# Ledger of designs, part 39: designed miniproteins, single chains, continued (5)

Each design is a single chain, and the fold is of that chain. pLDDT is the mean over its residues in the fold that is shown.

## One batch from the design tools (miniprotein)

Design m17333
Fold by ESMFold2-Fast:
Structure m17333 (fold): chain A 72 residues (1-72)
Amino acid sequence: HMINKKEEIEEAIKLLESPDPDAQLEALNRLGFLAKEGYDVKEAKDAIEKAMKSPHPGIQEAAKKVLELIEK
């Protein structure tokens, strides 16, 4: 249910706020999966937009894809 998925989203946001690129990529993959499954991940939008400015191309690309899913 939505409450349980909210915890997963909150954990993913914390992971995305990590300075570790591997953690950021894992967080974006989790948020992308949840968004694709139809869960509301809009609370992660600010963190995802910050990730789009990452110096790592893979993180920028993943963040852009997740943001497109959120904006519909």
Scores: mean pLDDT 78

Design m17334
Fold by ESMFold2-Fast:
Structure m17334 (fold): chain A 97 residues (1-97)
Amino acid sequence: SELEKLLKELEEALKAGDLEKAIEILKELMEKYPDDPRLPEAVLKVAEALKKAGDVEKAIEVLRLGLEYYPSNRELVMEEALLSVEELKRAVERVTK
């Protein structure tokens, strides 16, 4: 199916470190197949890859997009909150030096 193809392409993009492609595929998956139970975990995987790459702002953006589709998903809520606090701490440290 197209769903299985897109999920495979997402895993391949993540393994290759092609984070822009991973975000595009994730957006297409959520738009076309929002009810698939694998998608909240896919959001978390893309956000974690962005976080590991040092792009915390993009990770938060991806988590917030996921929360538009899955507002009650506990893992997405927790991860967005934790990364938002970490971003705030870094912003405060830059100003107070």
Scores: mean pLDDT 86

Design m17335
Fold by ESMFold2-Fast:
Structure m17335 (fold): chain A 69 residues (1-69)
Amino acid sequence: ATLAELREEGEKLLGEQLEEIGKLKDAGAREAAQKDFFKAGRALAEAGSVAEAEAAVAQVKKDLADLQR
């Protein structure tokens, strides 16, 4: 995948993550998840290589999977 394709995939996954965060009933869990969301979003935005973007996308996928439990 290209860097642009990975950014698009990551941005889509971040959108899904934000929706799942909105479903959390515990305020503390929501705040922690929001912090992870912004950290992953920044990592994706700052990625200067395909490998860095792949790592950022993988992190978003893990965070999203944890929220869907």
Scores: mean pLDDT 82

Design m17336
Fold by ESMFold2-Fast:
Structure m17336 (fold): chain A 76 residues (1-76)
Amino acid sequence: ASAEAEQLKKRAEELLRQARAAIEAGDVKRALALLNEVSKLVDQLRSLGATEEAKELEERRRELVRQAAEVMNARS
């Protein structure tokens, strides 16, 4: 993988960790903003041909979006 793809992957993993922490704290707005940034990094990884890394990060992002939605719904 290129050095650029490695940096994007590392940044996305950091944002996923921050999003999970935001979900655990009940800060759904912050979590969704962080997950939106991950989506942009995933698209950049696909553009660089890092398709497997992009797929794995997107699967993790989707799981956290699901968890954020459950937290939001539980507040109702």
Scores: mean pLDDT 85

Design m17337
Fold by ESMFold2-Fast:
Structure m17337 (fold): chain A 82 residues (1-82)
Amino acid sequence: AEEALAREIAEILRAAGLPAADAELIARAVATSYADLQAGKASTVPQEVIDAAEAALLALAARDFEAAKKAVGEIQKAIAAA
C-alpha cells in the first residue's frame, strides 16, 4: 500500500515538472509519513518536508501551478537541509 501510494504521488509530481528522482524521493517521504500517521506512529519525516509536501499537493488540487512550483521548490530545499 505504501509503495503504491508513493508511486501515485511521484507520478503527480512528475506531471507538475519535477525530475523523476526528486519526485520519487519526495513521494516516498510523504507516503512513509502518511503510513506512520495511519498506524498511529510519530512521523519519521522532518516536519519541514511534510509541510512543504502538503502545500504542493493542496496547490496542485486547486490547479494553482504558480503556488505548486513554489511549494515544490520548498520541498527540494527542505530535503537538502534535512
Scores: mean pLDDT 66

Design m17338
Fold by ESMFold2-Fast:
Structure m17338 (fold): chain A 99 residues (1-99)
Amino acid sequence: AEITVSAPATVAEGGTLTLTARASNLPAGVTAVALVLIFPDGTRGVLAVAEAVGTEATVSVTIENVGASDSGVYVAAALLGGNVLAPAALSQGTQVTVV
């Protein structure tokens, strides 16, 4: 699988942050891709989930009035479907800092 997250390195406090994750060549067991924020304390928040269409998925999130809590590492996770949610693949982390 090829998974990328597109985001700016910095965003101004009170500004708008747009994140787009694109996935291709997803394995047959993958039914969804999640966009996840990993906070500096290591906790994780799921921002959005998109269903896979064939071997591809695109998920986009727009965060308005960004605050310090929106700083962290953004990753996209390809999830196995059914009754088990497990990341089959992860994107490289993209760090975003609210300034």
Scores: mean pLDDT 75

Design m17339
Fold by ESMFold2-Fast:
Structure m17339 (fold): chain A 55 residues (1-55)
Amino acid sequence: KLDELAEYIAKNSPSVGAIAQKSAELVPATGATPEESEKAAQETVRVASKAMEIQ
C-alpha cells in the first residue's frame, strides 16, 4: 500500500504522472480517499527529506 508507493518514489524518483497512476492502482477505481492521499503525500515528503539528509 503506502509503503509500496514510498518505496517506488524513493527508488525511481518518478514524475507526478507516475505517482498519480500508482496511487490510482492502490485506491478503488470508484474514488480516492482524502486520508489515503494525504498519508501518501506525507510519506513522500518524509522519504525525500531523509534521502536529502544523507546527501
Scores: mean pLDDT 59

Design m17340
Fold by ESMFold2-Fast:
Structure m17340 (fold): chain A 81 residues (1-81)
Amino acid sequence: SDERQQAIILATITVILSELDYQLELAKKRGDDKVAAQIEAATSEVRRIVAEIKASTDLNEQKALLDEIVRLSDEVARLVR
């Protein structure tokens, strides 16, 4: 059902946000203020996109917005190398 697919999208986002929070904690522990600020900015953008997903009733739009969240997560992964 569409509701099941929406639940899977939200569960995937929860995992991504947990990974971003973990990387933020590591950056702060290292004293890497610049990387920490960039992760905080990415996390804020992810939360904004999550609000758009929750406001949408179109599954295809929700999937495209999830792709944007994955792109932001990948940017953070490159940043913390």
Scores: mean pLDDT 88

Design m17341
Fold by ESMFold2-Fast:
Structure m17341 (fold): chain A 76 residues (1-76)
Amino acid sequence: VPESFYIALKKLEEALEKAKKELPKDSEKLKEIEKKLSELIEEIREAIEKRRLSVSPKELIERINSTLKEVEEIIK
């Protein structure tokens, strides 16, 4: 399993915690962020556990980076 997957997982978890800290508990923005980040966290966890991907590691990491950027813009 590439080290980049563990780094990406940590970044996703940190982004989720930041969103929970900065947004009201029952905001629609927080619910949207939690859904997006949870789906990616689950996907990367499955990739780590099964050591198999339907897409290239590069494509998954690029998708994660795009989602992290979107989340940062939503938090603003």
Scores: mean pLDDT 74

Design m17342
Fold by ESMFold2-Fast:
Structure m17342 (fold): chain A 80 residues (1-80)
Amino acid sequence: MSAEQEELLLLGWFLDKFVETASPEERAEFVALLRAGGKENREKAVKMLIDKLEEFQKEGVISEEEKKKVVKYLESLLES
């Protein structure tokens, strides 16, 4: 697999785990931010995902390298 495909698979796995582990309130907030759109709401949604990635890394669910790869991808979404 290409590095891009591996990053997308890792992102997909992370989003699946976020949805599975997030509270109903966290899921509702995330969806509301995505639906509202705009730079500010996108930044808030990305921050929620980054905070969850840091939690997963501290719990040993993901490595520091995997966290950095997903964070870089998420930050690229703020540039578009």
Scores: mean pLDDT 75

Design m17343
Fold by ESMFold2-Fast:
Structure m17343 (fold): chain A 67 residues (1-67)
Amino acid sequence: GAARRAALERRLAQMEYALRHQPEVAEHETGLSREELAARLREARRLLDAGDYDGAQAVLDSIMESG
């Protein structure tokens, strides 16, 4: 639904912002390289644009495990 898409868009935008403005912090928090983070964020956006919300969420969750 629209609420789920909005939540995923917001989460993706926050991660994209962090990688752009504080890449060293993003690498430290995730344990992933900038290149790997950028690749996963591109994949999440592709899935979200295709309407695959489960796939987009899985990719974003793989970047930072929610406890």
Scores: mean pLDDT 81

Design m17344
Fold by ESMFold2-Fast:
Structure m17344 (fold): chain A 78 residues (1-78)
Amino acid sequence: MEEKKRAVIEKLYEEYGNEKGKEYLELALKTGPGEGELYRIRGYVLLAEERMKNSTDPAEKAEYEAARPAVEAALAEA
């Protein structure tokens, strides 16, 4: 399972070249549920914002928009 998640992270990093996004997603994978979910959201937002320029997938946009308030709150407290 972890290998598959790392492959996804590497693919996103290769596509967008966002080192911080990759770091947060890898940290989320290692930390696990709870705290790791915040790191996952942070990494996803950094990569998703770049992806939104190219993606027309409504599901990806919906996931990003749903997570955005929580991410903004978490980033403000970091």
Scores: mean pLDDT 55

Design m17345
Fold by ESMFold2-Fast:
Structure m17345 (fold): chain A 80 residues (1-80)
Amino acid sequence: SLRDALREALAEARELYKKAVESGFNKEDIDKLIEAVERGSALLDAARAAGELTPQEYVDFEAELTLLWIFAYTAKKGNE
């Protein structure tokens, strides 16, 4: 299901966040995190459109993806 794909994408994004922190915000790890967050965001939109998410699930997943996105793009700017 799109919900399961979204949960798997979030799990991947969490692991990539951890790796980015461990690498000292290395460009390669930040770029991978950005790609994972973008994939998760696309899956969030698809799962919401398909009616597979409750309103609370949507809010919770959106909040987590937003925080990961803010982290990733802030770190990316710091590497410039």
Scores: mean pLDDT 85

Design m17346
Fold by ESMFold2-Fast:
Structure m17346 (fold): chain A 58 residues (1-58)
Amino acid sequence: MSPAEQELAALRQRHQQRIAELQRQQNLSPAQVQLLQDVSRGVLDIHEWVLKREAAKA
């Protein structure tokens, strides 16, 4: 497994844990939880793109 894959897996787990904590603490609606999941996926996609771009830089 590449370092990028390991980093993305760790970030995904962290995001899922944080969303679950926020849901418990803030009594988030299903729609709000879905929005946080969508944002998390977008952030992970950007992070993966940056890592791949840095690897291809030279």
Scores: mean pLDDT 77

Design m17347
Fold by ESMFold2-Fast:
Structure m17347 (fold): chain A 65 residues (1-65)
Amino acid sequence: KEEALAALKEEAERLKEEGIIKDVRIEGDTVYVTLNETDAAKEAGALIRLVALAYELGYSVKIVK
């Protein structure tokens, strides 16, 4: 869905600007999220919306360091 995909990309850019993630790559049915910081509590909370948007689009999410 075009709007949900746009929202996913906007959320990814916001998380990059906040220094939480380095990159997001969509390949096949999976969204790969590369983390910038190792603060697990901040990462967990900040990633909730990105993960929810990915699941709404039918993607799996994989975290990379």
Scores: mean pLDDT 73

Design m17348
Fold by ESMFold2-Fast:
Structure m17348 (fold): chain A 64 residues (1-64)
Amino acid sequence: LSEEQKKIAEKSLKELKKLVEEGVGEDPAILRAARRELSKALGDPSLLEAENIEELLEKIEELL
């Protein structure tokens, strides 16, 4: 993956982490979209840190 794709994914991950931590996951459409993005990233650990992805997926499932 390109450096640009990695930066975009990291930014999305940080934004998602804030939403989950603040408990504002009230919009299931946003949560489902983020879950799909993180699931793709988990299949390619070179894109993001796998440990952080798994933790965020668990938190999303708790909110859904």
Scores: mean pLDDT 63

Design m17349
Fold by ESMFold2-Fast:
Structure m17349 (fold): chain A 88 residues (1-88)
Amino acid sequence: MEEAARAAIALLRALAAAARQHSDAEVGARVVAAAEEVIAAYEYLLETGDEEAAEKRAEEAARELEELLASDPELRALAQAAVAEARA
């Protein structure tokens, strides 16, 4: 759990950094805000071990992030690049 949570935080931080490169600054800001909320939920999980509370905290932000990734081809390309960088 802890290792997986830390890996997820690292990936989300990479995604947030990549989102700043989006041609629409408003979309980039929304992705950064959603990623930071999901990161905060994982940090809460690592601190407390409360999986249910962490999941509820992340639920709305994770959904928004998924919807943005599904609807925006530029954001998907940036996300794929961020995953490649985080895995390198």
Scores: mean pLDDT 80

Design m17350
Fold by ESMFold2-Fast:
Formats: structure tokens, sequence, C-alpha cells
Structure m17350 (fold): chain A 107 residues (1-107)
């Protein structure tokens, strides 16, 4: 459900921690498995990230960007994934992003 994901994301922004990052990732993975993650949900998460990007430590921003980019690619929306990367990441952060994209978030 979009509301549950946005609440988890809000908690992560208020208190950037591994626990809050894992909880957000867990809810995202569950929504994908249950077929409940919609295009509208992805856009809502991207909009929330845009409004709150300056509140997140860079390491968390990289991991969240990798999570969203992977989901966009799973939906066949590669152009959205590429724009997400360009919007949120610095060129020097691309190696860390690629590692995060391959590893995923531990749940």
Amino acid sequence: VTEDLLKAFEKLVENPSEENLRELAKLVYQAIKEGKLTHETLLALDEFLEKNKDKLPRDYLIQITALLARIYRLFGMEDFADELIKRYLKPEELPAFREALLRGIEV
C-alpha cells in the first residue's frame, strides 16, 4: 500500500538508520511479491525522495536511488531509472550506486 511505504520512507528521513532502511526495503519487496506495487506508488516514492533528498545522508540516498532504479527497470521503465540516477547522484557516486544496485538492501 502506498501509504505504508510513504510512512516507512518518512521514518527513514526522520531517523536515517540501517533498521529504517531495511524496513522500507522489506515493505517494497513484499509489495512487489504480492503484485501491489503500482506505477502510481513508484511515482509517489520518487516525488517523496525529490522533496526530502537533502535530508538524507549520501550513503542512504545512494541505496534508496538504487532500490527505486531496480524497481523501474523491473517494470521496463529504464528511462525513468536513468533520469532518477541523473537527478539524485553525483558522477563520483556511480561506483557506490552500482555496488548497491547489484547487492540490494539486506532484509
Scores: mean pLDDT 81

Design m17351
Fold by ESMFold2-Fast:
Structure m17351 (fold): chain A 84 residues (1-84)
Amino acid sequence: MTREEIEEAVRELERLYREGRLEIVDARRERVTETTSDGVEVSFEALLLTLRLTDEEGVSYTTGLMIRDPYARELMEELLARLA
């Protein structure tokens, strides 16, 4: 995911929230540990989001996002602070 794609995705989430079609059910920062394909253990901070989205047809669904990229995490945390 490019920086531009991250910025566009965050702007779309903000728009959906302002239209009343996005609800932030849960948001938490967690340290996650993963084992890479070469057996190296890597620990990183992630932002875990649970979102409820309603499409234009009125269909609602719940989705989970794990945001690992530091730039995407920073942008989302800034968005969450603005929406609070």
Scores: mean pLDDT 79

Design m17352
Fold by ESMFold2-Fast:
Order: structure tokens, then sequence, then C-alpha cells
Structure m17352 (fold): chain A 74 residues (1-74)
């Protein structure tokens, strides 16, 4: 748990940096909702898997961040 705090903090700061480029809360909420919607079915599949759930969730989180970056860049 403590060994992952620096990586989790980096991901959180990346999300905050992306959101700082979006001036309105409405736009930020839309981007977040879209990213979540894109990864939701994969997250549900990962939750049902008997494998490394943490690894799958981390991959999905990074994918969601990439989607947010694309939406903000567009």
Amino acid sequence: LSSLSPESKELAQRVLQLLSRVPSKEEAERIIRQAVAEVQPEAEKAAKSDGDKKEKMLELLQKAIAIMEQQIAA
C-alpha cells in the first residue's frame, strides 16, 4: 500500500493537471464521465476475473487518463 503511494500521487497529479486545462467544471465533468464510460465495461470484466485485479485496474486507470488527454487536446 505505502509502496504505491508515489505512483498513485503521480497519477492523481496528472489528472489534476489535465483538469486545470479545462476552465469549466461542466466540461471537466463531461470529460471524466466520458473516460469512465469508455473503461466501465472493461472494469466490470476485470472485477469478475480471478487474476491480478490491481494490475487490471491500474491499466484501466491509465487508459482513462489517456482518453481524458485526447479529449482535452481536441
Scores: mean pLDDT 70

Design m17353
Fold by ESMFold2-Fast:
Structure m17353 (fold): chain A 67 residues (1-67)
Amino acid sequence: MKVKELTLELEAEDIKKAAEEIKKFAESQGFKVKSIEITEDSAVITFELVEGDTLYKVTINIYKKKD
C-alpha cells in the first residue's frame, strides 16, 4: 500500500466555523475524519481516503487570523 500525505495551513477569523465547514466538505468528498482538535486560536483536522492500493492522509492546520 502506498501512503500519500498532504499538509495544508489555513487562516480563519472563526476557527470553529472553519473546522466545521472543512469537515463537511471533506466528508462530502468521501474522506473519513480521523481526528479534530480545536483550541481558541487553532485547529488540527486529519482525514484519510483509501483508493485502490493508496492511502491519502490529509492534515489541515487552521490558525486564527488577526488582520
Scores: mean pLDDT 80

Design m17354
Fold by ESMFold2-Fast:
Order: sequence, then structure tokens, then C-alpha cells
Structure m17354 (fold): chain A 99 residues (1-99)
Amino acid sequence: DHFRAGAAALDAGDYAAAAEHLERALAEQGRDNAVLLHLLGVAYYGLGKYAEAAEYFRAAIAADPTFAGAWANLAKAYAALGKDAEAAEYAAKAAELEA
């Protein structure tokens, strides 16, 4: 199962293997799985590919707008891109959803 293999690779810190497995899982499951899209964002963030990570976190939010973790990680990706004002807005949204 590529989803489980990708999640295990993330736990091991192997972001390249995680991205490969999770992209295969995405091809099988489609783009309505917020958890899968979020894990792809985490893998790309670990690779230092912050713009791609932000795209996956936005896709996860489109699938589940209540997913606080995706908002929090979108904030981290935007901060890494030097977009501090947007990062603060997304972090505030994550905090609202966790309250």
C-alpha cells in the first residue's frame, strides 16, 4: 500500500521516498483525500520545496477546510517563502479551528 509506505517513510525522515509513494497513492485515490494531500505537502516541505508544499496544503484545505494541521503547515510553508503576513493569517486560522 503506497499510502502506508509513504507515511512510514515520513516517520523515518525519508522525504524523497515519502513523496514517491504518496504520489503513487494520489494517482490511485484521487485529489479528494485531505490526509493524503497533507502528507504530500509534509514530504515536499521536508525536501525544501516550499512552493510545492504550499500547493498540496492548499489542496488539502480545499478537500477539508476544517483540517487545522493543513492550515498550520501552510503557514510554515509561506513563512519559509518569506511571506510572513500570509503565514500569520493562516496560523491564526489554524488556531481558530483548534479552539
Scores: mean pLDDT 87

Design m17355
Fold by ESMFold2-Fast:
Structure m17355 (fold): chain A 81 residues (1-81)
Amino acid sequence: SELDKLVEEIIAEERADPRISEKEVQELEDLAQEPISDEEKLERLIEYLEVQSERFASLGYDDLAAEEREHAERLREVLES
């Protein structure tokens, strides 16, 4: 599905940044595999990415915080479609 493809692309981008731990990538993968509706999954993934954006901003990683916000926005566009 388009959602599964988008989630895989986001996870690949997260894995590429060495400031994002393997544990954090696994948390995102686990959320993506939850046996819940696509709508609930999107809402949880968006919330996770928004929280991560705020956390990275608090650590001074403004570039990574902006990337996490962009990832959340891409998922929000799917939710609003």
Scores: mean pLDDT 84

Design m17356
Fold by ESMFold2-Fast:
Structure m17356 (fold): chain A 72 residues (1-72)
Amino acid sequence: KLEEELFERIKKLALEHGFSEEEAELIAKSFVEMLKRGKEDALAFIDGLVEIYGDEEFGEKLRKLLEEYLKK
């Protein structure tokens, strides 16, 4: 259920950064799946998003969410 909370928080954050509903859902789903593989895979996914979209603030907010999730 922490995964559901993380999914919703990432989706909301992506929407706030100008992604469509469909893109935000895909980003949230992909992030949760990468995090299940490990922290390194989740960080690589964030780096890829920043490189493609150029939104450094979005990347920093995602890194903050990742660290918050790993503390639980």
Scores: mean pLDDT 82

Design m17357
Fold by ESMFold2-Fast:
Structure m17357 (fold): chain A 73 residues (1-73)
Amino acid sequence: MKYLLSITVPKEAGEELEKYLKEKNIEFEVKSDEELTRFLVEADSKEEAEELGKEIKEALPFVLDVDIQPLPN
């Protein structure tokens, strides 16, 4: 089952997270609203999503939220 990792940052920090993900060769979708930018990353397992989310939170202190959800078929 695939999992969706959702990473929320302040809009002004979106470029920094995008750079980080690109340097790690991680594919993502980006959604921005007026205050926040969200990065959506698909992972093949819950463990992969949890490990990636932890790594990102430890590397980037401006991350506001990390959410992991199973992707429905």
Scores: mean pLDDT 81

Design m17358
Fold by ESMFold2-Fast:
Structure m17358 (fold): chain A 93 residues (1-93)
Amino acid sequence: MSLEELKKEVEELIEKIKAGEVSADEAIERLISLAMELLARAKDKDIQLQVIGLILRLIGASLEKDEEERKKIALEAAEQLLELTEKEIEKEK
């Protein structure tokens, strides 16, 4: 997956989360997959470390019993993943 394609998929997922078109659990699973794709593509070690931290946060969110808290963490994590993807794109150009 290209970084530009990854960015678009994260942006689309954020829109779907805000629209209530995906469950918190589906969003978390998709975000983990997208974060792993960024980790595989990232060349900057600081971004790699931040992505690892984000993946751990998403795993923690999947274990959260409060649905409202899960949705909040999923949305915040999606926005952080978008920021990290944009930073990697800027560093590779």
Scores: mean pLDDT 83

Design m17359
Fold by ESMFold2-Fast:
Order: sequence, then structure tokens, then C-alpha cells
Structure m17359 (fold): chain A 65 residues (1-65)
Amino acid sequence: MAVEMAEELVETTIKMLKEGKLDYRGGKRMADAAVNAYIAAGKPELAREGRERVEEAAKEREEKE
């Protein structure tokens, strides 16, 4: 349940960043929320992977702006 919600949050955040619906700062906030959800679910490895994916998408978006 919590893992499923965190995965959906990461995917939605990356999609919104790529579509320009979310700024760099917003992307970082959503990444923090997803990381907290993964940690609460006992999946710190997924938390790290999710954060790295959102951070990369956020950096690419900032460079294009």
C-alpha cells in the first residue's frame, strides 16, 4: 500500500516535471514526500532510487528553463 503510493508519486512527479507542470522546487518537495513514504514502508532502497530519478528530472527541467 504505502510502497504503491510512493511509486505512483515518483512517476507522477517525473511526468509533471517533463510536461512543465511542476517546477524544480516543486519536484524536490514531491521527492521528499515519496522518500518519506518509502522509508515508512520499510523500503529505503526504493526511497534512494526514487529520489535520484526525481532529482535528475528536476535538474534537466531547470537547465531548460
Scores: mean pLDDT 75

Design m17360
Fold by ESMFold2-Fast:
Structure m17360 (fold): chain A 65 residues (1-65)
Amino acid sequence: SSLAEKVAAELRERAAGLGAPIEVEVKDGKIILRLPRDTPFHRAVAEWMKKEAEKAGVETEVYVE
């Protein structure tokens, strides 16, 4: 959806600014966050991104590669 894509774009910009290598995908109006590794830093950033997306009304899933 347009809302999910807008939120994803904002999250991508923020993650890039933080130097966090988290992939953000949009599928069926849902946001998917993929962490290249499971570190406390990556987990904290992903949890923040998930909460922000959920506050905007977008369902979000988190995966570790």
Scores: mean pLDDT 80

Design m17361
Fold by ESMFold2-Fast:
Structure m17361 (fold): chain A 80 residues (1-80)
Amino acid sequence: DLELEAQGVEAALAGDAERAIALFSQVPGVDEATARELVEALLAASEEQKRLAQALVEFVRLVLAGMPKEEAYAKVKAAY
């Protein structure tokens, strides 16, 4: 689920690894071991990669809130 994945990435980028693991573990098909590996990869990412992940989360949140994809992309591109 995109909302759970977005929340998981946000928690990981904020440094809350346990919360991020719990959120990713709620995604269908993701077990706790897989969630832990994903969170560890996000925490080990470069600042550039973390910024890209944050931009993608913002894009997903805008689309889920009902914004057209083209408008969401333009807004995120202007901010990042």
Scores: mean pLDDT 80

Design m17362
Fold by ESMFold2-Fast:
Structure m17362 (fold): chain A 56 residues (1-56)
Amino acid sequence: SAATQLLQQGRDVDAIMQTRRMIRAGNYAQAQAVVDTAQRLGHDDTAATMRRMMAA
């Protein structure tokens, strides 16, 4: 996904924004895949931010 590419580029803020759009669209499975990718890449703060957005 575009959000996954942004994470790989270190563009975490942009990745968070894309993930927020996925959540607003009801695409929770896609949002979860982005969270899992952030966690695997060691972007712990970014993954935590995304999880909070999904729980809201």
Scores: mean pLDDT 84

Design m17363
Fold by ESMFold2-Fast:
Structure m17363 (fold): chain A 71 residues (1-71)
Amino acid sequence: SMKDKIIKSGVERIRELAKKHGLSEEQIEALVQAFVLHVNDYFERNPDISEEEAKKFVEDVLKQLERHLEA
């Protein structure tokens, strides 16, 4: 589905971001799991969400994560 493709893309970006910041493989997998659960919960609460809105939500989550890793 469109939502599954957006989640998969987000997961790949989180893996790259976490590796760049020196997280262990176990920490990366925990972060990916938390991301997938959070995004799936949001998409279940918003079943009629557009592709543009879904991408925007994921981009916002990724920006927040990057800020936390850089702090």
Scores: mean pLDDT 85

Design m17364
Fold by ESMFold2-Fast:
Structure m17364 (fold): chain A 86 residues (1-86)
Amino acid sequence: SVQPSDEQASEELLKALEPVEELLQEAAKLRESDPEKALELLKEAKKKVRELLEKSEGGERKLLETVLAALEGHIELLEKEIEKKK
């Protein structure tokens, strides 16, 4: 079996996911104080995940598809939250 740690592409993918995770954490912090900014961060994270998805194959692609679906759900919920609070 091939170990992901021995593959340069897998290491690059893991590093590329760090900005996505950071954007999600920032969005969570801003959701109460600045929900519009939080929404912008979630949309930026979604864009980055889509770019990573196009570069990924096999199991990595499936993981990114799951992350993308979760991001789309978060964006939809936050958009509804913003509308209801205003």
Scores: mean pLDDT 74

Design m17365
Fold by ESMFold2-Fast:
Structure m17365 (fold): chain A 85 residues (1-85)
Amino acid sequence: MSPEEIAALKERYPQYAALPDSEFGEAEGTVVSVEDNGVLKLELPDGSIRSFYLPKELRGVVEPGDRVRIAYLRSSREILGIEKL
């Protein structure tokens, strides 16, 4: 993730502005499932499946089978942004 993209995330989420840039991750993949509790399972390009936490405001934006790019926090796996590809 570029320094400019991380700066934009820190502007949108001031509570995370003190975190190091290395904490901010991005991933592309296919949505496998979205649970009512906010757990999103994403199939990565290598075929592995990883779980992330989708905040309430972003629930219902994506469905299983959607290709997405996510921005997330590495320690919590909380999704900060999601984009349909």
Scores: mean pLDDT 81

Design m17366
Fold by ESMFold2-Fast:
Structure m17366 (fold): chain A 72 residues (1-72)
Amino acid sequence: MKEDIKIVEKVAKQLLESTDSLSIVQILLAVERDPSLSPQTKRIIMRLGQLILDSPSEQKAKEIVKKVLEEL
């Protein structure tokens, strides 16, 4: 579980640092195809990516990511 949280935090940072939707989608596809990640970790990251893509602003995306990470 501790390693899963660190992976989610690392990927969340990469998603927030991404400058365009294509980069975000590429990160999410890499996560989905990674056989070393648990299904739960994949679901959390995929949900974070979707929430970031659906966010109307960078500020809102950052708030959503912070809230999800606090629930881990």
Scores: mean pLDDT 76

Design m17367
Fold by ESMFold2-Fast:
Structure m17367 (fold): chain A 58 residues (1-58)
Amino acid sequence: SEAVQSFRAREEAALAELEENQEADAQALSEALGWPLELARKFVQMLASVEQDVLARL
């Protein structure tokens, strides 16, 4: 249905924004801590997962 298609488009846009924010945070951490960018990305992803798990349990 059109409503489902609209919802999916918004969901995809929201996921893209979250990914962009995570990349920006990873770059900032890489610069601040002198870490390889790959390590900073893994760290940001891990923190996001922990934060979402904590919020889901509240």
Scores: mean pLDDT 74

Design m17368
Fold by ESMFold2-Fast:
Structure m17368 (fold): chain A 93 residues (1-93)
Amino acid sequence: SEERKKRQELVSRIVGEAIRAIGHMLDAARTKDEKAIEEAKESLDELAKLTVEMGEIDLGLRLLESFLKLAEELGLEEVAEHARRLIEELKKL
C-alpha cells in the first residue's frame, strides 16, 4: 500500500511534467517566443531530473526521445538540441 502510493505519486509527477513540456513546446511552435522556448527546455530538464531521482531512467529516455521527435516536427531546433543533450546525459547513468 505504501509502495503503491509512492508509485502513484511518481506517475502523477512524471505525467504532470510531460504535459507541461507538451504545452510549452506547442506554445513555442506557435509564438516562436524565446521565453516559450526556454520554458520548454526547462520542462525537459525537470522531467529528466525527476525520472533520474525516481530511478526511472528508461522511462526518461523514452519520453525525451518522444519530445525530441516532437521538437523536430515542430521546427524547434533549440529544444531538439537540448533534448538530445539530456538523452546523452541519461545514457551515461
Scores: mean pLDDT 85

